# Designs tried in a protein design run: designed miniproteins, single chains, continued (3). Part 65

Each design is a single chain, and the fold is of that chain. pLDDT is the mean over its residues in the fold that is shown.

## One batch from the design tools (miniprotein)

Design m10232
Fold by ESMFold2-Fast:
Structure m10232 (fold): chain A 66 residues (1-66)
Amino acid sequence: MEEFKVGELARAVFDYTGKNADELSLKKGEVVEVLEVVDEERVVVQLVADPSRKGIVPKSYLEKID
């Protein structure tokens, strides 16, 4: 899969419910900006529509927007 980089935009391809307090819950279609790459599977993102909402999400729930 294509690697995420800080500053890239991505879209949620599925609804995601955060399991831990540090995770961000997303609805399918929400657009996020990548703030940090945590590891191979996870990124810290910020919701573009509401920058106060940020947290960890799995990369598999996101697709890059060009």
Scores: mean pLDDT 81

Design m10233
Fold by ESMFold2-Fast:
Structure m10233 (fold): chain A 75 residues (1-75)
Amino acid sequence: SSARELLRQALQRIAQLSAELKKDPSPATLLKVQQQLDQIVQDMIQQLGEDHPVTQSIKITVDSFKARIEELLKK
């Protein structure tokens, strides 16, 4: 289904952003990663709607990733 393909693509994008951040944990990369995570969520809302299970799953994953970034910025 299209929803399954969108989930796969979103998770791949998130994995690539995680790898980029591990390679370069600079403030510039942190800001870029946060912006790209927001774009992934917006893409899911636009394609599937806010209440779709895939959109909700991606929002949870992105929120968890952002919380980890914010904790790193506090140290």
Scores: mean pLDDT 84

Design m10234
Fold by ESMFold2-Fast:
Structure m10234 (fold): chain A 88 residues (1-88)
Amino acid sequence: MSLEEIKEKLEELLKEAEEKGLTLASRAVQMAIDVVERLLNGEEPSELEKEITLGILRIIRGVSLVIGDEESARIIDEAIELLEEALE
């Protein structure tokens, strides 16, 4: 998948999260979008920045599951998969 296609899919997830009032998912997806936009601008995040960003997303997903927000957890999982593909 191209970086542009990944960004479009992340923007669709952000719209879904915002329309459903899912604050944790919205924040997580926005973090993924910010990384993809940096890649599209020719900026290469360091390996440490990549690992930290993915780690934060996984923590937010875990928090969503603990509080019973399964919809946020699903959206965040999809955002993580898209971001992992962008970072390959």
Scores: mean pLDDT 86

Design m10235
Fold by ESMFold2-Fast:
Structure m10235 (fold): chain A 73 residues (1-73)
Amino acid sequence: MATVRLVVTSSPPGAEVFIDGESVGTTPLDKEVTLPEGEHDLVLRKPGYEIWAREITIKDGETVSVSATLTPA
């Protein structure tokens, strides 16, 4: 397991953040998460907007910073 600082922001804010299908919070998000090292799927979902998805790589001690611009659906 690796512990990383996860910083996720979106425009607009209030998007639910998922890692590998598990909810970790809503934007703006700034917290430590513990995950297996390697590649994980990061998904942001907000009603009325397209799903935003990105693959992230988790390594112990890193900060993962993501800023998403959500597109109206």
Scores: mean pLDDT 84

Design m10236
Fold by ESMFold2-Fast:
Structure m10236 (fold): chain A 90 residues (1-90)
Amino acid sequence: SFDELVDRMIELLEEAKKLSTDPEFQAQLDELIRMLREAKEQGDKELAITVAEGAIDLLREMARRATPEQQERLNKLIEEVEKILDELKK
């Protein structure tokens, strides 16, 4: 369901917050999570797609600045968000 896809994406972004101590990345992740909760409440599929695309871009930027172990974990999170994005576009 749409709600399950959004909940899963929120869970993945909460995991991403644990992989960085950068307050700017934390704030950007918090804003994406806030927008996802709004998308879920409103049933706004287009907002959820926009947030998923923004999340992929942010997670890629985080991976560029991360340790090798953090990069591996972030790349797995990116793959999971990309799968959710594909499901949202159906």
Scores: mean pLDDT 89

Design m10237
Fold by ESMFold2-Fast:
Structure m10237 (fold): chain A 89 residues (1-89)
Amino acid sequence: MEKYVEELLKKGLIKDRKKAEAFVEFLKLIAEGKDPQEALLEVAKKYNLDIEEFQKFFYETLQKLLDYLKIESDGIINSELAQKVLDSL
């Protein structure tokens, strides 16, 4: 967890530590095969984030990260994409 959070902050992809932690935890839950909607609710509740705002933040940040890592994607998050992103950090 901490390693991925520090990399995101260091690269300037995310500026807020709490949002970086939430972003990484969401990716980890999806990579582990959790349903995206259930993962979204769990992470938003844990980090005291608005669900709609966190969802928007997540997809905007994911697109920037995919561009940075040069990963081709249709922008749809799934377990394979989430794991590939984590492995590339």
Scores: mean pLDDT 81

Design m10238
Fold by ESMFold2-Fast:
Structure m10238 (fold): chain A 85 residues (1-85)
Amino acid sequence: GPAEAEAQVEALLQVPRDQGVYLGTTKADAEGEAAVAAREAAVDAEIAKLRAEHPASVLIDVLRQGVAVLRDAYAAARAARAAAA
């Protein structure tokens, strides 16, 4: 139900925080672009799984859009660093 979907979304958001990939730039930078891309793919897989389990959930649509915006911002930051090196 909705409470289960909310708990799964909260758990998904904790994974990037704990790993420091989306929310801790210093760790993502140290791990390199390939490791960041691999973890981003893992987050995408979890979002796709949540969407398959809850196809009518607006919250999952909002989460997916938010992750896309954050990913684009981090990709731009990584590209800017690569250009400066």
Scores: mean pLDDT 64

Design m10239
Fold by ESMFold2-Fast:
Structure m10239 (fold): chain A 100 residues (1-100)
Amino acid sequence: LSAAERLARRAAAQLFAREVLDLLREKGFSEEDIERARERLEALIEEVAGQSLAEARAAFDAFVEELVRELRITDPAVRAQLRAGARATVALLEEMLRAL
């Protein structure tokens, strides 16, 4: 991948990370759960920076399902927001990559 493509992937993943962490704080998750989510998001940001678009899409989807299981997220609205956020991030990344 070019440096510009790697930066676009990192930027999209960082925006997703902020949205996820803000959602968890808004919904009253513990600082311990937020820290676990932050560690997983940091790993995701580094992972997607080197991936194809298809691999990055799969990584965002897998991340959401892992987070839901690890934090035992039972609220269907929170789960729907996380899944919608992942889809929106992939759509943003596709547009960013087309602009390069």
Scores: mean pLDDT 84

Design m10240
Fold by ESMFold2-Fast:
Structure m10240 (fold): chain A 109 residues (1-109)
Amino acid sequence: SLEKKLEEERKRGLEGLKKSSSTLRQGSVEGALGTLEHLRERLDRVDARAGEEAAEVKREVEEHPTDAEVLKEAALRVIRIGAEVPEVLPAAVGAAINLAGASSFASME
């Protein structure tokens, strides 16, 4: 029947969406880690203590890439670093945006 074909087609659509969502989650975390590394590299030249804190944030994200709360807390910590070290503020904002995005995708699991 027609009803069975429509149900199978809907299931296929949901599987496609889940696969696309997985790719977006992976890309989002990769982007967040890339911007965190850029922030850490810049901080190492300006404020060694803040650089160490950024390295710790990056390590926590690497260890818990699918934990929405860890990613959200990382974004808040990065914003604080940018506020305290104005020279890296653009890099900190970029990292925070990517972390917030990764957190949003992780929360959809």
Scores: mean pLDDT 79

Design m10241
Fold by ESMFold2-Fast:
Structure m10241 (fold): chain A 80 residues (1-80)
Amino acid sequence: DETTAWGDEILPELIEKYKEAIAKGLSDEELVELTLKIHEELLKNKEKLPPEALEAVERVIEAARLEEERKKAEELEALK
């Protein structure tokens, strides 16, 4: 399954870089640049990926954003 192979191998690495950038406290400009770079990679491979793969990538990026919000909440809870 092309979607599974792409999502499980390539996307986790890109998502980890996104998470690390947030965790390191990079500037908003740097975070935006990283996000745009991920989207640029998506667009470059659009012709070779099924539409489901593009949707999976977008969902995974969204999940990473939600995970960072949850991690932030957990850190606040740990400080109580």
Scores: mean pLDDT 59

Design m10242
Fold by ESMFold2-Fast:
Structure m10242 (fold): chain A 61 residues (1-61)
Amino acid sequence: AGVGVESDGSYVTTSDDPRAREVAERIAKEVKGKSLLEGLKIGAETQEEINDPNIGVGVTG
């Protein structure tokens, strides 16, 4: 499953997996009002925490 988060806190998922949606919501909440660099760091840290190759995390500006 894939997760994409925009700098404004909006997000998309590429699957109906509830875990992917949970990750998207968490990242969206954390990146809202932050810079793109901070958003990328949050995405990377979340990807490491998940440790699941089937869930990719991307943050965009």
Scores: mean pLDDT 64

Design m10243
Fold by ESMFold2-Fast:
Structure m10243 (fold): chain A 88 residues (1-88)
Amino acid sequence: SMEEKLKKVREKLAKEVREVMEKAGVDQETIDAIVDAILNNEPLSVEQRKTLIRAVLKVAGEEMEEAEIEELAREAHEEELARAAAAA
């Protein structure tokens, strides 16, 4: 079914996100909160998105200004809220 396919996609994404955050040295409580949100198809907070962006950058060996990280996290959060509103 479509639901089973979407569940498998979320499980794969959650696993990849967990591996990246663990490699970046993110604390277990933060990792669990973000992974749980992904598995339950819940929107990530701006702070959770900042943590994930920082983890990806650290693993990639890249640097980004804190203001740019905040802007990307905020834009992603606003886009997610807009999609939720359009679906209502």
Scores: mean pLDDT 81

Design m10244
Fold by ESMFold2-Fast:
Structure m10244 (fold): chain A 78 residues (1-78)
Amino acid sequence: SAEELEEAEKLVKLGKKLNLPGIPEFDGSLHPNTTVEKIAEYIVSQAKAKGISKEELEKEMKELELSEKVIEYVLSLL
């Protein structure tokens, strides 16, 4: 959906802002096997590898206006 694509783009922007490696340009409508959840899981994995705190991730997600559902999912993976 358009909302899912917007959330996916915000997660990509989060990854770029945090200088996470390997963040692809994403169009969820063209990648049926790439979901918001999969992007979130990748971001969490890379953020952990870089030592980015839960507090930093939560702050940056809120500043990028990610939905509460996506924020809760990301934080649940930490």
Scores: mean pLDDT 75

Design m10245
Fold by ESMFold2-Fast:
Structure m10245 (fold): chain A 56 residues (1-56)
Amino acid sequence: SLEQAQRAFALMEAGASAADVARVTGLTVPEAAVLIRAYREGQITSPDAIQRVIER
């Protein structure tokens, strides 16, 4: 989970697609798109924030 969150964060930093983020995290494409938007809006600043979404 933390490893998945770190990989997802790196993908979002690289400007990857929602499909790529969904593949790494196990989220749906719409859920991954919401995460990418939150990242771009500055609401997700670390892998820990992503881990909370994946593991809850």
Scores: mean pLDDT 79

Design m10246
Fold by ESMFold2-Fast:
Structure m10246 (fold): chain A 63 residues (1-63)
Amino acid sequence: KIKEFKEILAKKAAEKYGLPEEEVLKLLEESESGSEAVDRLVKEFGIPKEEAVKLFQEASLEV
């Protein structure tokens, strides 16, 4: 279920923001918490924090 969540989130980030899906998935796999993953998405891919949080919410609704 956690693996499915990460895969859905990486796909949504790729589709909505044109991010590389594989790199986003690796970031999520390396992150120990959701807050760390959000912080890394902001720093490494330039996603606004509010948009990163929204991606997590949308992915959680599909799992």
Scores: mean pLDDT 79

Design m10247
Fold by ESMFold2-Fast:
Structure m10247 (fold): chain A 92 residues (1-92)
Amino acid sequence: MLREAYELLRELGLGYQALLDLLLIESDEEELKKLLALGLPPEVQRALELVKKVPKEVLEEVKKLVEELKEKGVEPEEMRKKLLEKIEKFIK
């Protein structure tokens, strides 16, 4: 499921960073609404639909990691790096 979304984004020249952004948007209702208002390319919309099919446990694990990193006062760049490493493990 995540691998299928990644492969679709990769065809657009996008990588794990785009997949991370879609996972974070799916976990944040306000960011999702903003993104939909701007209009998404059809391939990105399809990748988002695939992300919605990701098991709830995976989404909750990503949310938990974000909360833990925020509580530790981790810089946004370092937080993004740790999230990318976790996503790579779900794809491989």
Scores: mean pLDDT 67

Design m10248
Fold by ESMFold2-Fast:
Parts: C-alpha cells; sequence; structure tokens
Structure m10248 (fold): chain A 94 residues (1-94)
C-alpha cells in the first residue's frame, strides 16, 4: 500500500513541478508594470483557451483591487499569476 501511494505522489509531484517551471518561465518574461503584466497574462490565457468573459472579469476585479490598494506589490501580483498559471498548465495535462 505505502509503495503504491509513494509512486503516485512522485508522479504527481513531477507533473506539478513541470507546470511550475513552465509557468515561471512564462511569467519571468512579463514586465514590472501592472497593466502590461495583466495584458500579457490575458494573451497567455487566450492561448490556453480561457473564455474572453473570464479574462475580462479577472481584469475588472484586479483593476478594482488596485484602485483600493494602489501600493499593492507588483512582485506579489507576479507570484499570484505564477501560481494561478501553474494550476492551469497542470490541469491541461489531464
Amino acid sequence: MEKEIEEHLKKLRELLSKAYEEAKKIVEKFPDDREEMLEMYGKVLRELGVPEEEIERMREKTEEFFERYPKFSIEALRDLIEVELMFRLFAKQF
């Protein structure tokens, strides 16, 4: 039983690691500008087949957030995009 669980967890970690590395490489290319970063992320989401309505909602919610918290770190935004993209790339493998 334990050996089978360990092998399944190992494969899951390998797939997640690949998704993380791919997401990191994509997001590292994004500029340190909020609007340009969101525009480039929107293009990546379109290439992944995400509906335009979902992309537009994400943009609107993010703009509302930054209107309330204009000093929110661009590094934190980059990290959030990286994690979200990692999960989308991981899901695409199934």
Scores: mean pLDDT 80

Design m10249
Fold by ESMFold2-Fast:
Structure m10249 (fold): chain A 88 residues (1-88)
Amino acid sequence: SRQELEEFLAGLREQTEALIAALKSQVKNQASKDQAIAQLQAYIDGLQAFLQTYLPTLPEDLQAEFEQRIQEIIQQVQNAIKELEALK
């Protein structure tokens, strides 16, 4: 249902924000920065794979919204990578 989709997406957003915060807190030097970026890139790859697998199982009226919302989360992770790259 639409409610189940919204609850799922809200939980995914919360998990994504928690992951970003945790990885940022672990950055101490270049090596830990590179590890955090690699983990966030792997997370993006996982979200893209999830989207590709799950999208065709949804009703057509929910597909566009689901794709848009997952892409917004991917963009949030990409922005976090850029922020980590900018850390001194």
Scores: mean pLDDT 87

Design m10250
Fold by ESMFold2-Fast:
Structure m10250 (fold): chain A 70 residues (1-70)
Amino acid sequence: MEKTVESEAEGIVEALLATRDWSQEQQAALIVHALRNSPFPKEELIKELEKLVPEELRPALELAIQRLKE
């Protein structure tokens, strides 16, 4: 099955939704790990994640983006 940027981003969102009981920092670490291990460019994945991530999970995504810049 061909893995696309969209399907990778959807998988990350599904993992975040399954881990709603985790801390914001733990969810951000999951996003960072997924982005670092992806064959796709981080900027393209971040763009897709910004479209798909629900408002309640936005703080974890923003924290992950900040950590990726370090």
Scores: mean pLDDT 79

Design m10251
Fold by ESMFold2-Fast:
Structure m10251 (fold): chain A 83 residues (1-83)
Amino acid sequence: SLPLEPRSVELGRSVLLTIARMFLEKEGIDFSDFDEDEAIDYAVLRLEVEALAGLTHPVAVAERKAAEEKIKKLLEEVKKKKE
């Protein structure tokens, strides 16, 4: 296993949860509909899309599109939980 510093991991999670809340609230989506892992996944995918925005290299375009599709699937799964 790769060694991770617990404080760095905990700080990273806290930051990602804050980012998830900010993005979801701006889009009018209820943060409370997400569990912690779903919120973290959403934040990571959102940051990937933002980081790759405006890049024209084929690899960057493909990675951005993959992240956008993963966001769509995640939102559909969360929506299904509401039934």
Scores: mean pLDDT 76

Design m10252
Fold by ESMFold2-Fast:
Structure m10252 (fold): chain A 91 residues (1-91)
Amino acid sequence: SAEILARMVARQLAPVLAEVVNSLPDDTPLEELAQAIRDAVREKFNLTIPEDVARRLAEELRHIRKTVPPEQMVEAIRDALERLLLEENRV
């Protein structure tokens, strides 16, 4: 099901995305964060993320970094990814 697939993908990507956002300064431009996300996912999973999806992820990650404690960041990113992946499947 789309729900199971979204959950599995979110679990695999969340730790990688947490590492990316934690490796960059808080004032990093959104475009630079989006590119870092694309580069990390390509390197670790050999997957290409479309630029528009990477930009949406960058916005979510920036919000999470500002609002969530570091120890909850992976879980918050996982939940955001699951939601975003389910939205992409709504036609």
Scores: mean pLDDT 80

Design m10253
Fold by ESMFold2-Fast:
Structure m10253 (fold): chain A 61 residues (1-61)
Amino acid sequence: MPSVEELKAGGAALLDALADAPEAVREAALDWFMREVSKVYSPEEVEELRAWLRARLAELA
């Protein structure tokens, strides 16, 4: 099971790989990633990860 830190790294790598993609594609990728994480991790861990990745996504906009 990946740690929250490993998920942050994986999510950031996904967003970085999509940096040249349209914003809608990056948003859809993040939504998919968070949906998968929410099936397995606690609501607290999901919210921490979501807030961190949303901040990273905003930096790419």
Scores: mean pLDDT 78

Design m10254
Fold by ESMFold2-Fast:
Structure m10254 (fold): chain A 96 residues (1-96)
Amino acid sequence: SKKKELIKKAVELIKKILETEDEKEIEKLKSELLNIFRELGLSEEEIKAIEEKLKRSKSKAEQARILLEELIKIAERLNLTDFLKKELDKMYSSLG
């Protein structure tokens, strides 16, 4: 499933955001993740709303939380919440 592969890639990008302290790499990873959200069916208005939330965030952890919350909403819309939960469980286990 293309949608499952996109969700898996989104989780991998969130993991990379959590693991890196390089602000330039974080900005690149955020941009790649927003492009995946577009491929998963988010409108440009929804993407713009996420970008505004990210601009108001005060930390990398808050940015990752915002992106994760949006990914959960996308998975709910696609009826892929169980798949996302398994991928998140794998991610969290790999973070130590």
Scores: mean pLDDT 87

Design m10255
Fold by ESMFold2-Fast:
Structure m10255 (fold): chain A 73 residues (1-73)
Amino acid sequence: TKIPSAEEVERFKEGAREIAREYVEAGEVSEEVAERLVRVFEEALDRVAAGEDLQAVFEELRPEAEEIEREAR
C-alpha cells in the first residue's frame, strides 16, 4: 500500500473539495455539512500520510462522518 506524499495529499484534498462543491451545487448537502465531511476526509489523509494504516484510520473516522451525514437529513 502506497503512502501518499505531501503533494499528493494536497491534490487529494483539492479533489475532495471539488467533489463537495458539486454536491452542494446539486442540492444534495449544505455547504456546512460538505465542509465538515471534507474536514474528516482531510484528517484521514493527513493520518495516512503520517504512516497510519488506511483501513484503521477510515474505521476510526467512519462514526464521525456518519453522524455528520445524519445531521444533514
Scores: mean pLDDT 75

Design m10256
Fold by ESMFold2-Fast:
Structure m10256 (fold): chain A 70 residues (1-70)
Amino acid sequence: METKPADVEEAKEVIRKHADPDDAEIASEALDTLEADGFTVTEVTISPDEVVVRVERGDERIDIVVPRKP
């Protein structure tokens, strides 16, 4: 498991590298929607089974979980 600071473009790159292309597209669109709503990507966690992108707005925190490709 590896956690690192990331912006939205870095998070999208990590998702594209580790997830199925269809899941990566859905997650990328979700991140764009959240950024438009004022959320900021803060970190990405890579585990053996999933990629987790953390987004924050004020004191609000949401984790976007994307399964890794087999």
Scores: mean pLDDT 82

Design m10257
Fold by ESMFold2-Fast:
Structure m10257 (fold): chain A 60 residues (1-60)
Amino acid sequence: IDEEDITLALARMGFAVAGQPTPEGTPEERLELAKKLLSKQDEINAEAAKTNPEILAGVL
């Protein structure tokens, strides 16, 4: 609910999820980085789902 707290939490979440170093920049810069990392993480998860051995085994 507090926008500043959300910004900081999301920045930390992005770092923890993607292993990216947290910059000493403003909360908005950290939020932008976190959004970028979360977007990449979503793409990685989607790719992992497509290459899931279970679906490959299902095709065979």
Scores: mean pLDDT 58

Design m10258
Fold by ESMFold2-Fast:
Structure m10258 (fold): chain A 87 residues (1-87)
Amino acid sequence: MLEEALRLLEELGRRRASTIASPDLRDMVLGMTRGAVETIRLLVEDGLSLEEALQRVASSLEALRNMEIVPGAGTVLDVVREVLERV
């Protein structure tokens, strides 16, 4: 269910952020996790399946990680992938 997947995403994002020593990086991971939750919700409301929405967000985060411009994108990607594996 969408709400269960989004709650899991938020919980895993918070858990991962809590292990980050840098306050700035922790805040970026928390912000990107919230952005991912909002984007997935909007994509599902626009007619994508939950799996398609998670894949779309994962692809965007993978591009950001590979560019090495946005710190924490890889951490949020790992969290989104973990949720996708459980759906």
Scores: mean pLDDT 86

Design m10259
Fold by ESMFold2-Fast:
Structure m10259 (fold): chain A 63 residues (1-63)
Amino acid sequence: SERLLRALRRAIEEAERGDWKGLLRAIREVGAILKTETDPRMIRLAEEEIKRVQRIMNEHSLK
Protein backbone atom coordinates (compact mmCIF):
# COMPACT_ATOMS: atom_id res chain seq x y z
CA SER A 1 0.00 0.00 0.00
CA GLU A 2 2.92 2.39 0.64
CA ARG A 3 4.17 1.75 -2.90
CA LEU A 4 0.65 2.45 -4.24
CA LEU A 5 0.37 5.71 -2.25
CA ARG A 6 3.80 6.83 -3.50
CA ALA A 7 2.86 6.08 -7.13
CA LEU A 8 -0.48 7.92 -6.76
CA ARG A 9 1.24 10.97 -5.24
CA ARG A 10 3.79 10.98 -8.09
CA ALA A 11 0.99 10.78 -10.69
CA ILE A 12 -0.75 13.82 -9.18
CA GLU A 13 2.53 15.78 -8.95
CA GLU A 14 3.43 14.99 -12.57
CA ALA A 15 -0.09 15.91 -13.77
CA GLU A 16 0.03 19.25 -11.91
CA ARG A 17 3.45 20.00 -13.47
CA GLY A 18 2.26 19.02 -16.95
CA ASP A 19 4.98 16.34 -17.24
CA TRP A 20 2.98 13.91 -19.36
CA LYS A 21 5.87 11.44 -19.80
CA GLY A 22 6.34 11.21 -16.04
CA LEU A 23 2.56 11.01 -15.57
CA LEU A 24 2.21 8.09 -18.02
CA ARG A 25 5.01 6.23 -16.22
CA ALA A 26 3.35 6.84 -12.83
CA ILE A 27 -0.10 5.76 -14.11
CA ARG A 28 1.38 2.52 -15.49
CA GLU A 29 2.98 1.82 -12.10
CA VAL A 30 -0.35 2.48 -10.31
CA GLY A 31 -2.12 0.11 -12.72
CA ALA A 32 0.44 -2.65 -12.15
CA ILE A 33 0.16 -2.32 -8.35
CA LEU A 34 -3.66 -2.28 -8.45
CA LYS A 35 -3.71 -5.69 -10.21
CA THR A 36 -2.38 -7.24 -6.94
CA GLU A 37 -4.06 -4.88 -4.43
CA THR A 38 -6.77 -6.54 -2.28
CA ASP A 39 -7.42 -3.76 0.29
CA PRO A 40 -10.79 -2.17 -0.65
CA ARG A 41 -9.80 1.12 1.01
CA MET A 42 -6.61 1.37 -1.07
CA ILE A 43 -8.53 0.51 -4.27
CA ARG A 44 -11.13 3.22 -3.47
CA LEU A 45 -8.39 5.76 -2.71
CA ALA A 46 -6.65 4.92 -5.99
CA GLU A 47 -9.92 5.32 -7.94
CA GLU A 48 -10.53 8.79 -6.44
CA GLU A 49 -6.92 9.92 -7.06
CA ILE A 50 -7.05 8.63 -10.67
CA LYS A 51 -10.23 10.70 -11.20
CA ARG A 52 -8.36 13.73 -9.82
CA VAL A 53 -5.48 13.11 -12.26
CA GLN A 54 -7.97 12.83 -15.15
CA ARG A 55 -9.52 16.20 -14.17
CA ILE A 56 -6.08 17.85 -14.05
CA MET A 57 -5.22 16.39 -17.48
CA ASN A 58 -8.47 17.76 -18.93
CA GLU A 59 -7.76 21.22 -17.48
CA HIS A 60 -4.28 21.24 -19.07
CA SER A 61 -5.69 20.18 -22.46
CA LEU A 62 -7.86 23.35 -22.40
CA LYS A 63 -4.84 25.68 -22.03
Scores: mean pLDDT 76

Design m10260
Fold by ESMFold2-Fast:
Structure m10260 (fold): chain A 68 residues (1-68)
Amino acid sequence: ERAAREEQLEAELARLREQGLVTDEELEELRRLALLAANTEKASAEQLEEFKAFRERYEAEIQARIAA
């Protein structure tokens, strides 16, 4: 369960890295948020929502970078 969720997030991060659309610093931040969402049991629902929002924000920023 936790491992499966982490694996999915790691796969998404690896894909972004391979595409060269994200810097190492941005990857570290995304990974940190993903781990918080995956590994925090007591407040995981709230942190999962926050992670989802941040992920969408980062994807929008990457798209803007491509468009520029």
Scores: mean pLDDT 64

Design m10261
Fold by ESMFold2-Fast:
Structure m10261 (fold): chain A 61 residues (1-61)
Amino acid sequence: SPLSEEEIEKAAELLGKHPKFADMTREQLIEAARNAGQVGADLGLPVETGEQAAELALQLG
């Protein structure tokens, strides 16, 4: 994934604020962010920031 640890943490924080992911643990939110980064890379989508990773994770889950 092209995402830094800081961007992954930012994505996890953003996902944790969303009602859909409110019951997820920090570990699960970080996994969702990393998975979104991988899917974005596979599809050629621009996933360079935590915000973009969070948006894609919302679409995937």
Scores: mean pLDDT 80

Design m10262
Fold by ESMFold2-Fast:
Structure m10262 (fold): chain A 85 residues (1-85)
Amino acid sequence: MVSDETPLGKEAKRVLEEEIKLTMEIMKLTVEIQILRKKPNPTEEDLKRLRELEERKEELAKRAQELSEELARLLEELKRRKAEA
């Protein structure tokens, strides 16, 4: 039977899925940033886009860190419940 039926288990699964989605988005941004950085003679539009992508990556990295900390706390709580059973 699905152990994910507990509210805590469902929350941990949600946080994990969101972290995976953010990791994929960060990877996409990293690729775009690398392409722009390697471009010979970048235009003003290229430099503006690079700045926007770097700012977005910083925001997502901070959110990923927060989700990673939340996931760690949820997993610790799940371990505590198993130890008490």
Scores: mean pLDDT 79

Design m10263
Fold by ESMFold2-Fast:
Structure m10263 (fold): chain A 59 residues (1-59)
Amino acid sequence: EDKKRLYETLADITGVSVEQVKKAVRLLEEGKSQREVAEETGISVKQVSTIKKGIESAK
């Protein structure tokens, strides 16, 4: 439930879908670089960086 709100907030901030945020988070947790996550999700490296900082701050 808390993760849903975090993902919705990150989607709003980055301008991407919640689905893309969830995929980016999973790939980051897998240990992929921000560049690799951007390539896999179609999100910019800047947006991936924002998502990564958001999840780290929430942990």
Scores: mean pLDDT 79

Design m10264
Fold by ESMFold2-Fast:
Structure m10264 (fold): chain A 95 residues (1-95)
Amino acid sequence: SPAEEAVEALRRMADKAKETNPEAGEAIQRLADRVEELVKEGKSVEDIGRALYEVIKENPEAAGIVADAAAQASPEARDFLLEMLTEAVKILKEE
């Protein structure tokens, strides 16, 4: 599924990010686990985007790592990741 491929792309980018910023990489790994849970629970993309927003608040580099995951992903997984990022940015503009 696009969501499963997106979670896998996030995990790959988390591992890469840990080489230069272990804290940000660990945060993205936890985000990937949380996204997997929310998808299994049938949560909306808005709820998933809020999970990313919470990570970005404490780890500003997280938005860039998710964008990098989208660039490396399949078209369907990319669209999922970009929609999640769009929802997180929307919340950032309102807060």
Scores: mean pLDDT 84

Design m10265
Fold by ESMFold2-Fast:
Structure m10265 (fold): chain A 65 residues (1-65)
Amino acid sequence: GPFLGLAVEALEQYQPGKSITGLLDILEAHQDNPAVQAAARNFLQKYGDSLSPADRARLQAIAEA
């Protein structure tokens, strides 16, 4: 749906120090989608070190779904 596309785009526009908690809620609702899993993996590779441990763990779970 349109919210999924917006969440993926918002990950691509990420700025270090910004919370992604609201985006994670949307991504987790669609974690069975291969495009969401790919976006989560790509984000972890680029910005994993800039995320809180909790947000990183949630993204890893989405990437592995």
Scores: mean pLDDT 74

Design m10266
Fold by ESMFold2-Fast:
Structure m10266 (fold): chain A 91 residues (1-91)
Amino acid sequence: AAKGKEKILEYLTEKLGKEEAEAILKELEELTKKAEELADKNPIEALELAIKLGELLKKVAEKLGDEERLKKVEEEIEKLKEKLEELKKKE
């Protein structure tokens, strides 16, 4: 876990610069933590945060020019949006 975060930060720093890389990593960590805290208490809000996390990852992939990662992130965002819509219909 710790080694993975350091390597991601190094990779993003090399591609985007230190300030932007640190800001992205912080936002990813905050969104992930909040989504995990809400997953059992409010699944709808947790999914909304997961979609925001996906949108942030999409912006990162676009800036990196990583077309393969961009496509995978877009597909995951669509799946999360479909799940959110289904849960909202049952509420």
Scores: mean pLDDT 76

Design m10267
Fold by ESMFold2-Fast:
Structure m10267 (fold): chain A 95 residues (1-95)
Amino acid sequence: GNTGRKGMIRGIMRMDLESIRWLAQQGDVDGVRDLIVFTARWVTRQIRWAVENNDTDLLNFILSEFEEFAEEVKRLVPELRPLVDELLEEVRKVA
């Protein structure tokens, strides 16, 4: 697998999740919404790169990382569950 790119993706996803956790603690639901949309768009670009390079291992890694991210966001901010589920389906469609 693409170990360097996997490490970068995991690092960015963890950083985004920490930011979401902080925004949720502040009650900033709009900030969480904006960040998850931004993260989903960024993830979609990573998936497109993996597909274009026929890197199935990296593709499966990105999908798993985003799925875990999506589940944790839904746990932290349940009111955004419909948006998170929509973004997860959109991300899955480009794979």
Scores: mean pLDDT 89

